# Designed miniproteins, single chains, continued (3), part 14

Each design is a single chain, and the fold is of that chain. pLDDT is the mean over its residues in the fold that is shown.

## One batch from the design tools (miniprotein)

Design m8454
Fold by ESMFold2-Fast:
Structure m8454 (fold): chain A 86 residues (1-86)
Amino acid sequence: MFKYSSSLEKLLEEIRNSKSLDEAKKHFTKVAGELNFMVVSGQITPAEAREMGDEIIGILKSNPSMTDADIEEVEAVMDEIVSMAE
């Protein structure tokens, strides 16, 4: 079980509570940047990176402002981040 940082937890909450597509995309960009930094800096293991990526994708899919096309783009970015840890 992975415990998110306070900053990451806040960004995930903001994605879940986003009222617009623009707001959701803005928060996703910051989350992706933080995850990439964590992988590159060795703060998370490959298993933790995979678990976190799956959870973030799930949260984004639960946001009604996100379209299927936007979710596919997000999944591609997350897959790249996870593959860097594997």
Scores: mean pLDDT 70

Design m8455
Fold by ESMFold2-Fast:
Structure m8455 (fold): chain A 77 residues (1-77)
Amino acid sequence: PSEEELEREIAAALGLIRVAVTLVDAQNKGLSDVAKLAREHGARIVALDRAGASPEEIQAATDDAVRELEKAYEKAK
């Protein structure tokens, strides 16, 4: 792969790891709304990677996911 493709794939992988950690924690705590939101943001990151989005777009989607998941987490507790 090109350097740009590799950077995109790495950005997507790191974003998915962050989302997956939140998903597992939410599932273990029975926070169904947070778990659902984590899956939705994970699907968005996968879609961006498949569409050939820039690493910056994937990072922005990851930052948005983290922000929204933190809000949902606070509301659920």
Scores: mean pLDDT 84

Design m8456
Fold by ESMFold2-Fast:
Structure m8456 (fold): chain A 57 residues (1-57)
Amino acid sequence: AEKVRRFRELINEVLSLASKKGLELQKRATKKVGEATLNPDKAFELVEEALEEIKSE
């Protein structure tokens, strides 16, 4: 489904950006992605928040 593909793309972007910024941000990004996976109703919001947080660092 297109929504699933978009979600996967967001997760990949978050993790890729975090990996460039260092180990601490990688850990934080991984934790937030995990939380999103456990909360389907808020999954997109949580991943988008993680992306913005990492971009701001």
Scores: mean pLDDT 74

Design m8457
Fold by ESMFold2-Fast:
Structure m8457 (fold): chain A 61 residues (1-61)
Amino acid sequence: MRVIGPEEARIILDVVTDKEKVPLAVAMAILGSHGLVTLDEALAPLSDEEREAVLKRIEEL
């Protein structure tokens, strides 16, 4: 089970902007920057499209 780091947390925040779920995405990104959240947990509040965008950007790291 992979935990996310600061780079992955930043990508999640970049993908989720100006949406009702921004506060939840921010909370998951903060927890992820401290290594407290798995990748699956961080992606759970995202749509399928947002999840694919995040995964694609993580592959580019």
Scores: mean pLDDT 68

Design m8458
Fold by ESMFold2-Fast:
Structure m8458 (fold): chain A 121 residues (1-121)
Amino acid sequence: MYELTGLRVKVTKYTTLDDVLPFYALPGVKLKVGERYKVLLFLHMVPYWGDVLVVARELGLSGFVVLRLADTDTNAKSFPVYIGTVEIVELVDEYDEFGRKIDAKARIVEVGEQVGYAYLE
């Protein structure tokens, strides 16, 4: 079980599994539209990238995606982290509000096993 720290994501809309979400690729990962990749799925927070790199590399993953679900307690100090599978919809060259590079937009195909928790500092 992994533990990660990070920042709470402030969003006014709730994410569904049908939504197209920002995809954050690990350095050196090449993405192709229509292909599927295994990723870390985080709830309500962006983890510190150093922690994500360690966990994602150990698990052989390509990157991460952040979810916010309507029924999730946004006042919680810890959020579960899952392995998931996403399909690339579009390649982009954008940056989020924290200065993180968004490499693609992706749709969640499968939600897999819980691998840890992310903690708000």
Scores: mean pLDDT 78

Design m8459
Fold by ESMFold2-Fast:
Structure m8459 (fold): chain A 100 residues (1-100)
Amino acid sequence: MKFIEDLETLAKSSPNPELQKALREMVEKAKGKTEEEVIDIGIDLAAASPDPRIKGELFSLIVSLAREYNIKLTDEQRARLRAALDAEGAAFYDGVLDKI
């Protein structure tokens, strides 16, 4: 999966050690998984992070993955993303992810 190679590159190049750790974990968990399962892994990692910046970066990555691979998010996945984000992130989600 080209996405895994791109994710590995981001993990190596990330300026934030916490984001780099989350991206490496996502890469390891994503090996042998479908694109839909990788989205669930990304949501789990975003939900587990206490840092709003890391949540935002993982959210942006999930949006990019869904767009690039034409994956439609489920209502459950959208609800989980909203629950993981602050009010600003939830507002951005409504404006962006409804197009996916």
Scores: mean pLDDT 70

Design m8460
Fold by ESMFold2-Fast:
Structure m8460 (fold): chain A 78 residues (1-78)
Amino acid sequence: MKARELIEEAKKHLDEGNYEKAVSLAEKALRIADEEGLPVEEVREIYQLLLSAYYKLGDDEKALEVQQRLIERIKEEE
């Protein structure tokens, strides 16, 4: 899956300390996941990657935005 490839790349960059690249890849994965209709558990994984990366970058505002997006997404799925 295109989204899965981006998730794996984002994880690799996060592990390597390339947090900005991890954010970029995770955001792309999220967009493709929405287009492909991936299940909420897979989408949650992408949001967790984004949260981790923004937290590592010290971007608390973006981290809070991502957390709010995740909560909204889960509520809409219910």
Scores: mean pLDDT 79

Design m8461
Fold by ESMFold2-Fast:
Structure m8461 (fold): chain A 103 residues (1-103)
Amino acid sequence: SAAVEKAREEGKKAAEEARKAGGATVTVSGAVGDHSATILGIYAGRAAREIPGLKATVSGGTATVSGAKSGEDAQRAAEILGKGAVDAARVSGVAPTVTVTAV
């Protein structure tokens, strides 16, 4: 679907941006519906588990992963959250927004 394609492209851009930032907070926002929001929470939790020192925060339709101090960790967090955004788009038909904030 167009939403899945959009989520995939936005996720790729976010991962590249996070790598170049050298450290970042990655936020996925705009999940529509409980199932979509749950998917974002699962992926944020995976990022925090797989990458030591990262913290996941989930509130409503938004999932944030903070604490990435290197481009490698920020890129990996963005890749994981980007996969979550794609899966959320598949169930809701709406692409969440992936935002990278350099630290």
Scores: mean pLDDT 88

Design m8462
Fold by ESMFold2-Fast:
Structure m8462 (fold): chain A 67 residues (1-67)
Amino acid sequence: SVEEAIARGLEHKAAGDYYGAGEAFYEAYQLEPDNEQLKALAIDYYRLAIRAGQRPEEAQAKIAELA
């Protein structure tokens, strides 16, 4: 569910796994494609992943896909 995907994103965020958080919020966005807040959260966490050196090429590709 969207709620479960959001909860997973928050767990990844708490662990410092920004790429994992981005993936979870992206999954939530795919379940609610009109929810711009979930899209923005996914993009924000992929950007954090790039800055943290977490799978930066994959994170950049996800941002390009969403933008």
Scores: mean pLDDT 87

Design m8463
Fold by ESMFold2-Fast:
Structure m8463 (fold): chain A 120 residues (1-120)
Amino acid sequence: SKEKLEELLEELEKLVEEKLEKVKEYAEAVEKKAPQEELFKIRKKINEIEQKIREVLGEIKELLSEEKQLELTKVYNEHIAEEGQLERDLLLGKISPKEYYEKIEKVHKEFLERVKKIVE
């Protein structure tokens, strides 16, 4: 159980790193005013990684108490809402692609720290 949780946390960290690399590519493509087709391809890859993150989080939840499962669900929902707000701000031109990436990187770092604290 503890060994499996440590393995799943390492997998989650790797998936978050992979997601951040694709988010960086997305921000750079937006800055370069890439065609919508190219933006869609990058976004599709981000969504594929996000699905894997959700699957790993589901496996982590199955190893936790009901109270910790609810806390993890809340943390994930808050994380996704914050990401959605930042993407909205990017698309509305309220933040630069560079600011967007810097904020998304911080949001993901805080998410991983919160998940580790719950699993502890």
Scores: mean pLDDT 89

Design m8464
Fold by ESMFold2-Fast:
Structure m8464 (fold): chain A 70 residues (1-70)
Amino acid sequence: KINVFEARRLFKELSPSGTISEEELVKLLTEKFGVDRKEAIELFKKYDKDGDGTISFEEFVKVVEEFAKK
């Protein structure tokens, strides 16, 4: 039941700087979306193209949309 409005608000609350860490994303996906921890980690790595351990809001929205459709 999470839509783009909720995802945007949640991201802003988690990271006003515009980036989110692996730990924060994995926790969100597992606790709010019922995603398996292993899948959440895999998905983070898929969108963390630079391997720096963070993703942008744009990448976060794509992650949320992938699970919201299911």
Scores: mean pLDDT 71

Design m8465
Fold by ESMFold2-Fast:
Structure m8465 (fold): chain A 96 residues (1-96)
Amino acid sequence: MAEELVEKAEKALEQGDYERAIELARKAYELAKQEGDLVLQARALVVLGRALLGKGDYERAIEVATQAGVLAALANDDELVKEALEVLREAKEALA
């Protein structure tokens, strides 16, 4: 359920529909929290961070990407940690 919402959020992001991606990613994050799935929580926040980057909300993208990185590290998902750090780097570069 949460994974299906993450996939839909990723598709919305690919289509440039940042508002839909944000809505779906937030919903996926809340469901993943209820399910106790740290990997899906982190994936949802990575998508949310990328959508916020697309909207130019760099400060929130930094906050969300940082949280995603922490959750990914707690889940021992090195690839997802890397993805979260990439979003964080892009958001910080956009503010500089």
Scores: mean pLDDT 88

Design m8466
Fold by ESMFold2-Fast:
Structure m8466 (fold): chain A 90 residues (1-90)
Amino acid sequence: SHKDVIDETAERANKLMEEAVEELEKAGASPKEIEEFVEEAHKLRNEMEDKLEEAIKAGASVEEIRKLAEEELERLEAALRKLIEELKRK
């Protein structure tokens, strides 16, 4: 169902964010840097969830939502990676 895809996507996004925070903590990021990272990560995740919701409202099939979710998760992972690398280069 659409709900199953949304729930699965949210779980995968949570895991990506948790792994990113753990990597930053191990790299010696400050609490303030982690807080700012988490705020940006939440913004990116909300944008992803909004895109999925709008596609569902527009009548997208479960298969179409699965494909969009995979593309958006890849985009989220890449964006989080760039943010991590920027913080490590300080």
Scores: mean pLDDT 85

Design m8467
Fold by ESMFold2-Fast:
Structure m8467 (fold): chain A 119 residues (1-119)
Amino acid sequence: GPFEVLEVTVRVRLLDTGQEGSASSKDPSSANTMALLLQAAQQAAAKAGVTIPPLALSPDSMESLIALLQALVEGGLSGRVKIDYVALVKLPGRPPEEVILFSLPPISLESLLKGRARA
């Protein structure tokens, strides 16, 4: 293609506290979006003072994500989360630039947990 993706980053912000976590991979071809999301969310939760159960520390599983969401809600964070997926992109003849690939609208932690627990 005419461009190269050098790095991908997931950013998670807990809107109740303003605390933010991020996780990046410099190997976009083998990057696991779920693992990056979990790492970013774990970092934001830890900064917000939420006790993270051992199940929520396991990388790369839906069970870990559900456990983390439960821990956030039980820790008193019933508000909204903001998730951004960002790439560092190199175009021919240009310096690398950051591009937001997608930005989810603020979503309720309770809505996320309920939607996944019933699937």
Scores: mean pLDDT 73

Design m8468
Fold by ESMFold2-Fast:
Structure m8468 (fold): chain A 99 residues (1-99)
Amino acid sequence: SAKLSSELTEEEIEELLKKKAEEMAKKTGNEGILEAAEAYLDALKNKTEEAIRAYLDKAAETGLEIMRKQGVKEEEIKEIEEKIKAEREPAIAAAMAAL
């Protein structure tokens, strides 16, 4: 890349992530990618349990929808969804502890 991570401001990182999410949403036809990226940036900025929870839920929803569109079997998607639900509270706790 033309810029190192250490040369980017928080605002430049946010704009880069949004741009990449918009490109991926357009390429895949899944607007949930952009919504997940926006929730991720909100979680990083506000550092609240609510923002982290919103991001994790949106990322999971978007990922499962992409898998469905790619022809992954519903049985496999259900197993992944159940694992995500089981690990959701530990993931939120770990993220909050890292703040």
Scores: mean pLDDT 76

Design m8469
Fold by ESMFold2-Fast:
Structure m8469 (fold): chain A 87 residues (1-87)
Amino acid sequence: SAEIEQALEEMEKKIGELLKRVAELMKQLSPDDQEKALKKLAEVEKLIKEAREEFVKNKDLEKGKKLYEEAIKKIEELAKEMEKLVK
């Protein structure tokens, strides 16, 4: 549907913006905090990959959208935690 396709495009844009923010915050962290943040980022990247596989392989737009929503929530939480560490 056009509605879900548009929602996915907006979510992809938001994911890109959040990943850019996380990358900038990562430069400001200690090595130990970077290691912890990278582990959580790997979980987010796995969810994004699984979402894309649902869109392409399974053609399950609803499941892919839910995985993107989970990824966005986790990366927003990661960015918030990283911001606390740099302040």
Scores: mean pLDDT 84

Design m8470
Fold by ESMFold2-Fast:
Structure m8470 (fold): chain A 90 residues (1-90)
Amino acid sequence: MKEELIKKANEYIEKAKTLGDAAAEAVRVSPQTAQALLDAMEKYAKEAIELAKQVPEYRESIEKKVNEVLDDARKRIAEATARLQAELAG
């Protein structure tokens, strides 16, 4: 049912946010672990978008929300990773 698809898409978006937060924290401990968490976040974000395509009325709204979560997390992780790697290289 479409309500179940919307609920599932939102669950995947929430998982992506949680993984993004974990990845940002992991950068300080292990850039390798942060990258693995980022990859997992992207996987859940893509799953949410695929589910959204099955509900045309909500597709644009869900895709926008997913893209905002993914872009924000990716930017923050990339900045944190670059900074940490620079500190470790010195």
Scores: mean pLDDT 79

Design m8471
Fold by ESMFold2-Fast:
Structure m8471 (fold): chain A 79 residues (1-79)
Amino acid sequence: SEADRLRARMEAWLARASPEQREEAEKVLKEMQEIIIKAREENDFEKGIKELRELAEKVKDPEFREVMLEWIRLMEKAM
């Protein structure tokens, strides 16, 4: 599945990531999870997707940013 491919890409990136890149990834993933939970509680998925996309665009690592944007695209498609 597309989700399994993205998981594999994330795991491969994490295996190569510096401590600093891993720390940024952990922070970003936590913030994404909080946005998803809030969107679900407020039943405002359009706002949630917009906030997730804005967060992903601020990611410094280009490969991690691309993976995050692809995850957001899959979430939007599932809605």
Scores: mean pLDDT 83

Design m8472
Fold by ESMFold2-Fast:
Structure m8472 (fold): chain A 100 residues (1-100)
Amino acid sequence: SEDEEKLKVRLELLKWRAKQIKELLEKNASKEEILALYDEFREKVLQLSKYFSPEELQAELLRIEAEIAELKTLSEEEQLEVLKKQLKVIEEEIDTLEKF
């Protein structure tokens, strides 16, 4: 069904985000690499836009834009702490969605 396909694609997107964040944390990524990944998150969401409602898409893009704006004001050490917190949230969301 369209709902099953949508759920699978969004779950795959979350798993991809978690993997990318984990890899950046493991290598103590630079500010430039972290910002580049968030630009890639935005592009990925736009490419998969058909799997979001208009309201969900707008909310997700605004969230990513706000996250990028915040990260630009932070040091590399502070950015890595933000990534650690976001990884935990994403992993919890994956666990929740996989139960459905």
Scores: mean pLDDT 85

Design m8473
Fold by ESMFold2-Fast:
Structure m8473 (fold): chain A 108 residues (1-108)
Amino acid sequence: SAQEIIEKVREGLKRTAELFKESIEKGKEAAGETAKFVVEAFTEIGNLKLGQEAGQVIAEMLSEMANYYYLAKRSTSEEEKEKYKAEAEKAAEEAAERVGELIREAFE
């Protein structure tokens, strides 16, 4: 089930990036749900420290996405808006990869 957890996290963080384009609050809610799922999964296997590290990765991603959201809103060109949207999506993918590594390590 490690792969199933990794896939759910990747989908949750991708959904977070998608929702941030519409609403910062919806993006935060989706990120919080994914973080809760990850912490609960790590708690169930008895690895609270890796769960806390995974939660921190998601928190840092959320902060970075919020920054890109504000930069996109202040942009006057479609090119700049697309650039910041791509950066937010990249932050989600990088966070998903890092959390995936932590999940694989915990379930080895």
Scores: mean pLDDT 78

Design m8474
Fold by ESMFold2-Fast:
Structure m8474 (fold): chain A 63 residues (1-63)
Amino acid sequence: SEELLEAAKAGDIGRVSLLLAEDPSLIFSKNEKGETPADIAEINGHLNVAFLLRIAELELKRR
């Protein structure tokens, strides 16, 4: 969970993809402020990572 939040903050799309492949549920992780990995990526200007995370979040919600 912490690892995915840090990867999203860094804009490390490769690390994000690997972590989500191992455990997709990590996408719903929140920090103390209630921010998800997608929120953190957006706040830090990593639009490509944010887009990937938003799409994955929607797909998991349809399960």
Scores: mean pLDDT 80

Design m8475
Fold by ESMFold2-Fast:
Structure m8475 (fold): chain A 78 residues (1-78)
Amino acid sequence: SEAVEKAKEETKRALAYTDQVEAVDAALSPEAYRLTALAAGHTKAAQKSDLETAKEHTEKAAEQRDRVEAILQAALAA
């Protein structure tokens, strides 16, 4: 479904940001990996859910990706 594909893209973006966090400040990488794992969990839940519940999980995957991006931005500003 479109929601599942969006959730997959959000998880890929979270992982890409996590790789950048690790390169900039390795001490922050465990938290970034934890948030990326949460995004992946929401993607798996979206695959097993009805359309409306899948959309909710896609939004939660995007929220976790936003949090990883925020960690990267903070690390780059430090």
Scores: mean pLDDT 88

Design m8476
Fold by ESMFold2-Fast:
Structure m8476 (fold): chain A 105 residues (1-105)
Amino acid sequence: MLTVERSEEVRVFPSLEEAERERERLRRELEEEGAIVGEAPLRYAGEDASLGTLKYEARFEAEALLDRLLKEKGEAGLKLAALDMVLNKKTGEVVLVLVTAEIHE
């Protein structure tokens, strides 16, 4: 039976430019470590969405993407990662979620 070690990081940025720079940095670091990285397309929140709602939605979508990667590509010794971003069009605030899974026997 495979053992899966999971982690989650949620970050909030005041602008899309800052969020995109961090997303690209994280993607490069993870790929350099040999991780398989899945990225969700940038999503836009409703104008009245709270920060809590954005964090909740981004976390659920990142976990769903990670679960799909685990089913499709999960093998012992692999590291998988999923990145999701949600932009509030009205404020310009961006929630970035990183979830990772390390797979051991």
Scores: mean pLDDT 82

Design m8477
Fold by ESMFold2-Fast:
Structure m8477 (fold): chain A 66 residues (1-66)
Amino acid sequence: SNREIALKGIEKGKATGHTGGEATAAFGGGYMLGQVGESPEDARKLAREAGLGELAEEAAAQGALK
């Protein structure tokens, strides 16, 4: 699911000691992979439901998540 892909991306970013921008980029990558079968609105809802609200806001500010 988009949620699992996004979380995996963020965890990978954090595991390498990256915060903020790199974690957001990893989330964006996971979001894009999940996008293949879902709308941006659905991906955003899944991110919010997964407790990634703040990271979703950061990604939106950087143009990675609408």
Scores: mean pLDDT 54

Design m8478
Fold by ESMFold2-Fast:
Parts: sequence; structure tokens; C-alpha cells
Structure m8478 (fold): chain A 69 residues (1-69)
Amino acid sequence: MYTVEEVIDMIKGKDREGLEALLERIRPRVSEEAFERLRRAVYEIMENPEAFPDSVIETVAKELVELSR
């Protein structure tokens, strides 16, 4: 089970492999539209985390944790 802080660390640390594994766990649990929205947001933030407010990164991390169960 991931914590919100662990997922934030993965995003800021550009842990692509960890984030891809997490997204694959979420994929069968959400609609295709929701999955594409989350994947786009995660990769956009991961490429340049300094461009985003901490509140945005935290919101995305919380959603990933909730959906990964």
C-alpha cells in the first residue's frame, strides 16, 4: 500500500517505472477517460514537477492512492 507522501516522492523523483506499475494497477478499476486523464497528469507533472504547485501534485497523488487500493 502506498502513502500519499510516497507517491509524491515517486513523482518528484521521476520514478517512471514505479508510476507505470501503479497506473497499471489502476487501469482496470476506472473508465478509459479517467485513466487517460490520470496518466496524462502524472507524466506531465513527472517531466517538470517544479512547474506545478505542491497542492496539484498532492491532489494527483491522493487520487492515485485512493484508486490503487
Scores: mean pLDDT 81

Design m8479
Fold by ESMFold2-Fast:
Structure m8479 (fold): chain A 86 residues (1-86)
Amino acid sequence: AVELTPEEEKELEERYREEDEEWRRLTERYRTTTDVAEKKRLLEEAVRRLEAIGEEALALGAITAEQLAAARARLAAHKEAELAAL
């Protein structure tokens, strides 16, 4: 494993932050809409975006496959909890 430089870590953190902003925007819209179908669509879009970021981070060697699997498991659990609450 190659240790990331502070610059490389910052670039990845910034990319995750930009996607987090989109996730927050989608989540806010999710909380305010009363349409269950729109809620499901927004949740699916947000999850797909976060999964793509995780795959890219793994490909760049920024995270391990174990870290990606753990992050995906947390996202899946959160998604299931949200869907169950609808």
Scores: mean pLDDT 74

Design m8480
Fold by ESMFold2-Fast:
Structure m8480 (fold): chain A 95 residues (1-95)
Amino acid sequence: MEEARLEALEKALEEDPEGTLRTMEPEDMKRLVKRILERLKKNRENITATAAELLRAMALGLRVKIDEKTDKITIELLEEAAPENKKAAEEVVKE
């Protein structure tokens, strides 16, 4: 199921972040970004949980910005990712 596949992708990113980001399918990138965004929204009141998700986002090559006043979460893909994966991530954050 999708959950197990996303967990496998997160593990692959832990072992080879650059290679995994470069070869990841755009669909998988959208799912990973969405999953991180959902976890950030769920755990925002818990500083420790939020910090853990931010560290995961950095490992996935994502830059996360949270506006405390507007509750807006913005995610940008780092330059190490393939152009198609960056576009896929941007589509998820605009949803």
Scores: mean pLDDT 65

Design m8481
Fold by ESMFold2-Fast:
Structure m8481 (fold): chain A 56 residues (1-56)
Amino acid sequence: MVSENVSRLVGLGIIAVADNDDEKVKKVLETMKKFDNSPVKDQSKVLEDGIKEIEK
């Protein structure tokens, strides 16, 4: 679900900021920008792909 993936991405962002991990913060922000600029039909995939990249 898009809402669950948004919550997961926000959680990853909070953790990255707390850990002072600039690389992960950047990836979270890039994923958010891509999500915001994506058609509704593609938004779920953008979130899923972004979360996978951040969790590496």
Scores: mean pLDDT 77

Design m8482
Fold by ESMFold2-Fast:
Structure m8482 (fold): chain A 70 residues (1-70)
Amino acid sequence: MLSPQETAEEVGRKLREIGDKLDEAYERAKPEMEKKREELRAAGASAEEIFEASRKIFMEEAEKILGPKK
């Protein structure tokens, strides 16, 4: 029998909590990502540069919500 700490149900709950936090981070990052995409697109940036800039913005917001604690 798996320990209560490592049950499939508890793992599933933790994954859902992380998913919810990532969705919140995405919603917070979305307007800044969209604005940055538009600015870079207007400046003639490549699709790869636009993607990397958007990814960095999302990751920064995700780190803020998930916290640098630990």
Scores: mean pLDDT 74

Design m8483
Fold by ESMFold2-Fast:
Structure m8483 (fold): chain A 87 residues (1-87)
Amino acid sequence: SEEELEQLKRVLDGTISTLREKAEAAKTDEEKEEVLKEIDRVLKELEQVKQYIENSDFSPEIKEEALKLIDEAEKELEKLKKEIKEK
């Protein structure tokens, strides 16, 4: 449903915002490494969610929109990883 897509977007946006905040607060190499590990765990979870959506009985339109939201979130998280590594 549209409400479920809105909720998914809100959760994804919130997760990215929280990880960006943690990345900005990380001052030591150990703290940066912890944030990178958290991002990797989230990326792994997103891949599992993508598999679940693809194999679900949701409409093709809902699947397409949900997968697009997850793909955009994955791109933002990969970009954040690069930003942390370049600090």
Scores: mean pLDDT 85

Design m8484
Fold by ESMFold2-Fast:
Structure m8484 (fold): chain A 81 residues (1-81)
Amino acid sequence: MEEVVRAVGHVLRAIGAELEGNYKEAGDSYDAAAELFSKVPGFEELAIRYYEKAADMYEKAGDTENAEKARQKAESLREKL
């Protein structure tokens, strides 16, 4: 339960950072939210979505390495479904 609340907190921070154009911070926050959702049964699809959001933010920041890592995390979760 607390993991879901903390994940939502990271999503809100990510949205704020994205609106400010701070794409690296937005990517880091979406990635953190996805990791927390990935640990909670029934939230795997949300985790996949936020890993994909993190990858998009990292691409906008020019951080191709972290974008690829986030995409790999999303794909690994899809394979577990």
Scores: mean pLDDT 86

Design m8485
Fold by ESMFold2-Fast:
Structure m8485 (fold): chain A 75 residues (1-75)
Amino acid sequence: SADERLAAFEAATGVTVPAEVRPLVKEILEAMAANRESGEPVVISRAAADRLRAALGERAFALLVRAGNVVVEEE
């Protein structure tokens, strides 16, 4: 479930995901799982990326980006 994926992310990073970004993190983790077989990147907006970086910190955000094949949408 999304809650189990979120708990696993928190355990792996040592970061407690703040309530305000929990839905966004769950959505990204679910998209990562759905795209695992296809290899398609998870595309997020620059605003979402900035918000996640601020909430999770640089290390946890970088881990999410690298492990999840996350790509930030450009203008």
Scores: mean pLDDT 78

Design m8486
Fold by ESMFold2-Fast:
Formats: sequence, structure tokens, C-alpha cells
Structure m8486 (fold): chain A 100 residues (1-100)
Amino acid sequence: SPVEEAKKILEEFYEKVKEVLDEELQEILDESLRKTLEAVERLVKEGVPESEIINVIASGVKSTTDDLLKLTTDEEKKKEIEKIRKETMERLQKLLVEVR
């Protein structure tokens, strides 16, 4: 399922970001991931189109990276976060084209 693939991409995004961040911020990311996955499951049950659900996931990735870039003072860590965002967004965009 495109939504299941998007959920996997989201989970991989959070795992990669955790490797860049301090342990204290990792708990916040785990909470955010659980909340996002709960929202996705609800939207699936409500019959929301897969393309809209994938767009919600993509918006979540973008918003999370924007917040992390504000919290990060290390220039190398910022570049790594931006790289993770770009790669994640490219994967989600390819998936979105498949479901349109």
C-alpha cells in the first residue's frame, strides 16, 4: 500500500534524525512519531484519499525538520538534517506520483 510505504518512509526519517540529535530530543521525536501514525490510521479508517494522507506525512516531515533546524546550532548537524529532509521528501514525492 502507498500509505504503508509512506509510514515506513516516515519511520526511517525519524530514525535517521535521532542519530543526529541528543538523547533528550529523541523522546520528543518518539512521541511525535506515535501521534502522527495514530492520525494516519484514523485518516485511513475515514477513507481519506491516499494522496492526501501522503501529503499530510510530507507536511509533518517538513515541519519537524524546520523546528529541528531552529533548535540546532551545529552547522554540520544542520546540513545532515537538511540532507535527510531532502532524501525523505524525494521518496515521498515519487510515491505521491504513483497514487495520483
Scores: mean pLDDT 81

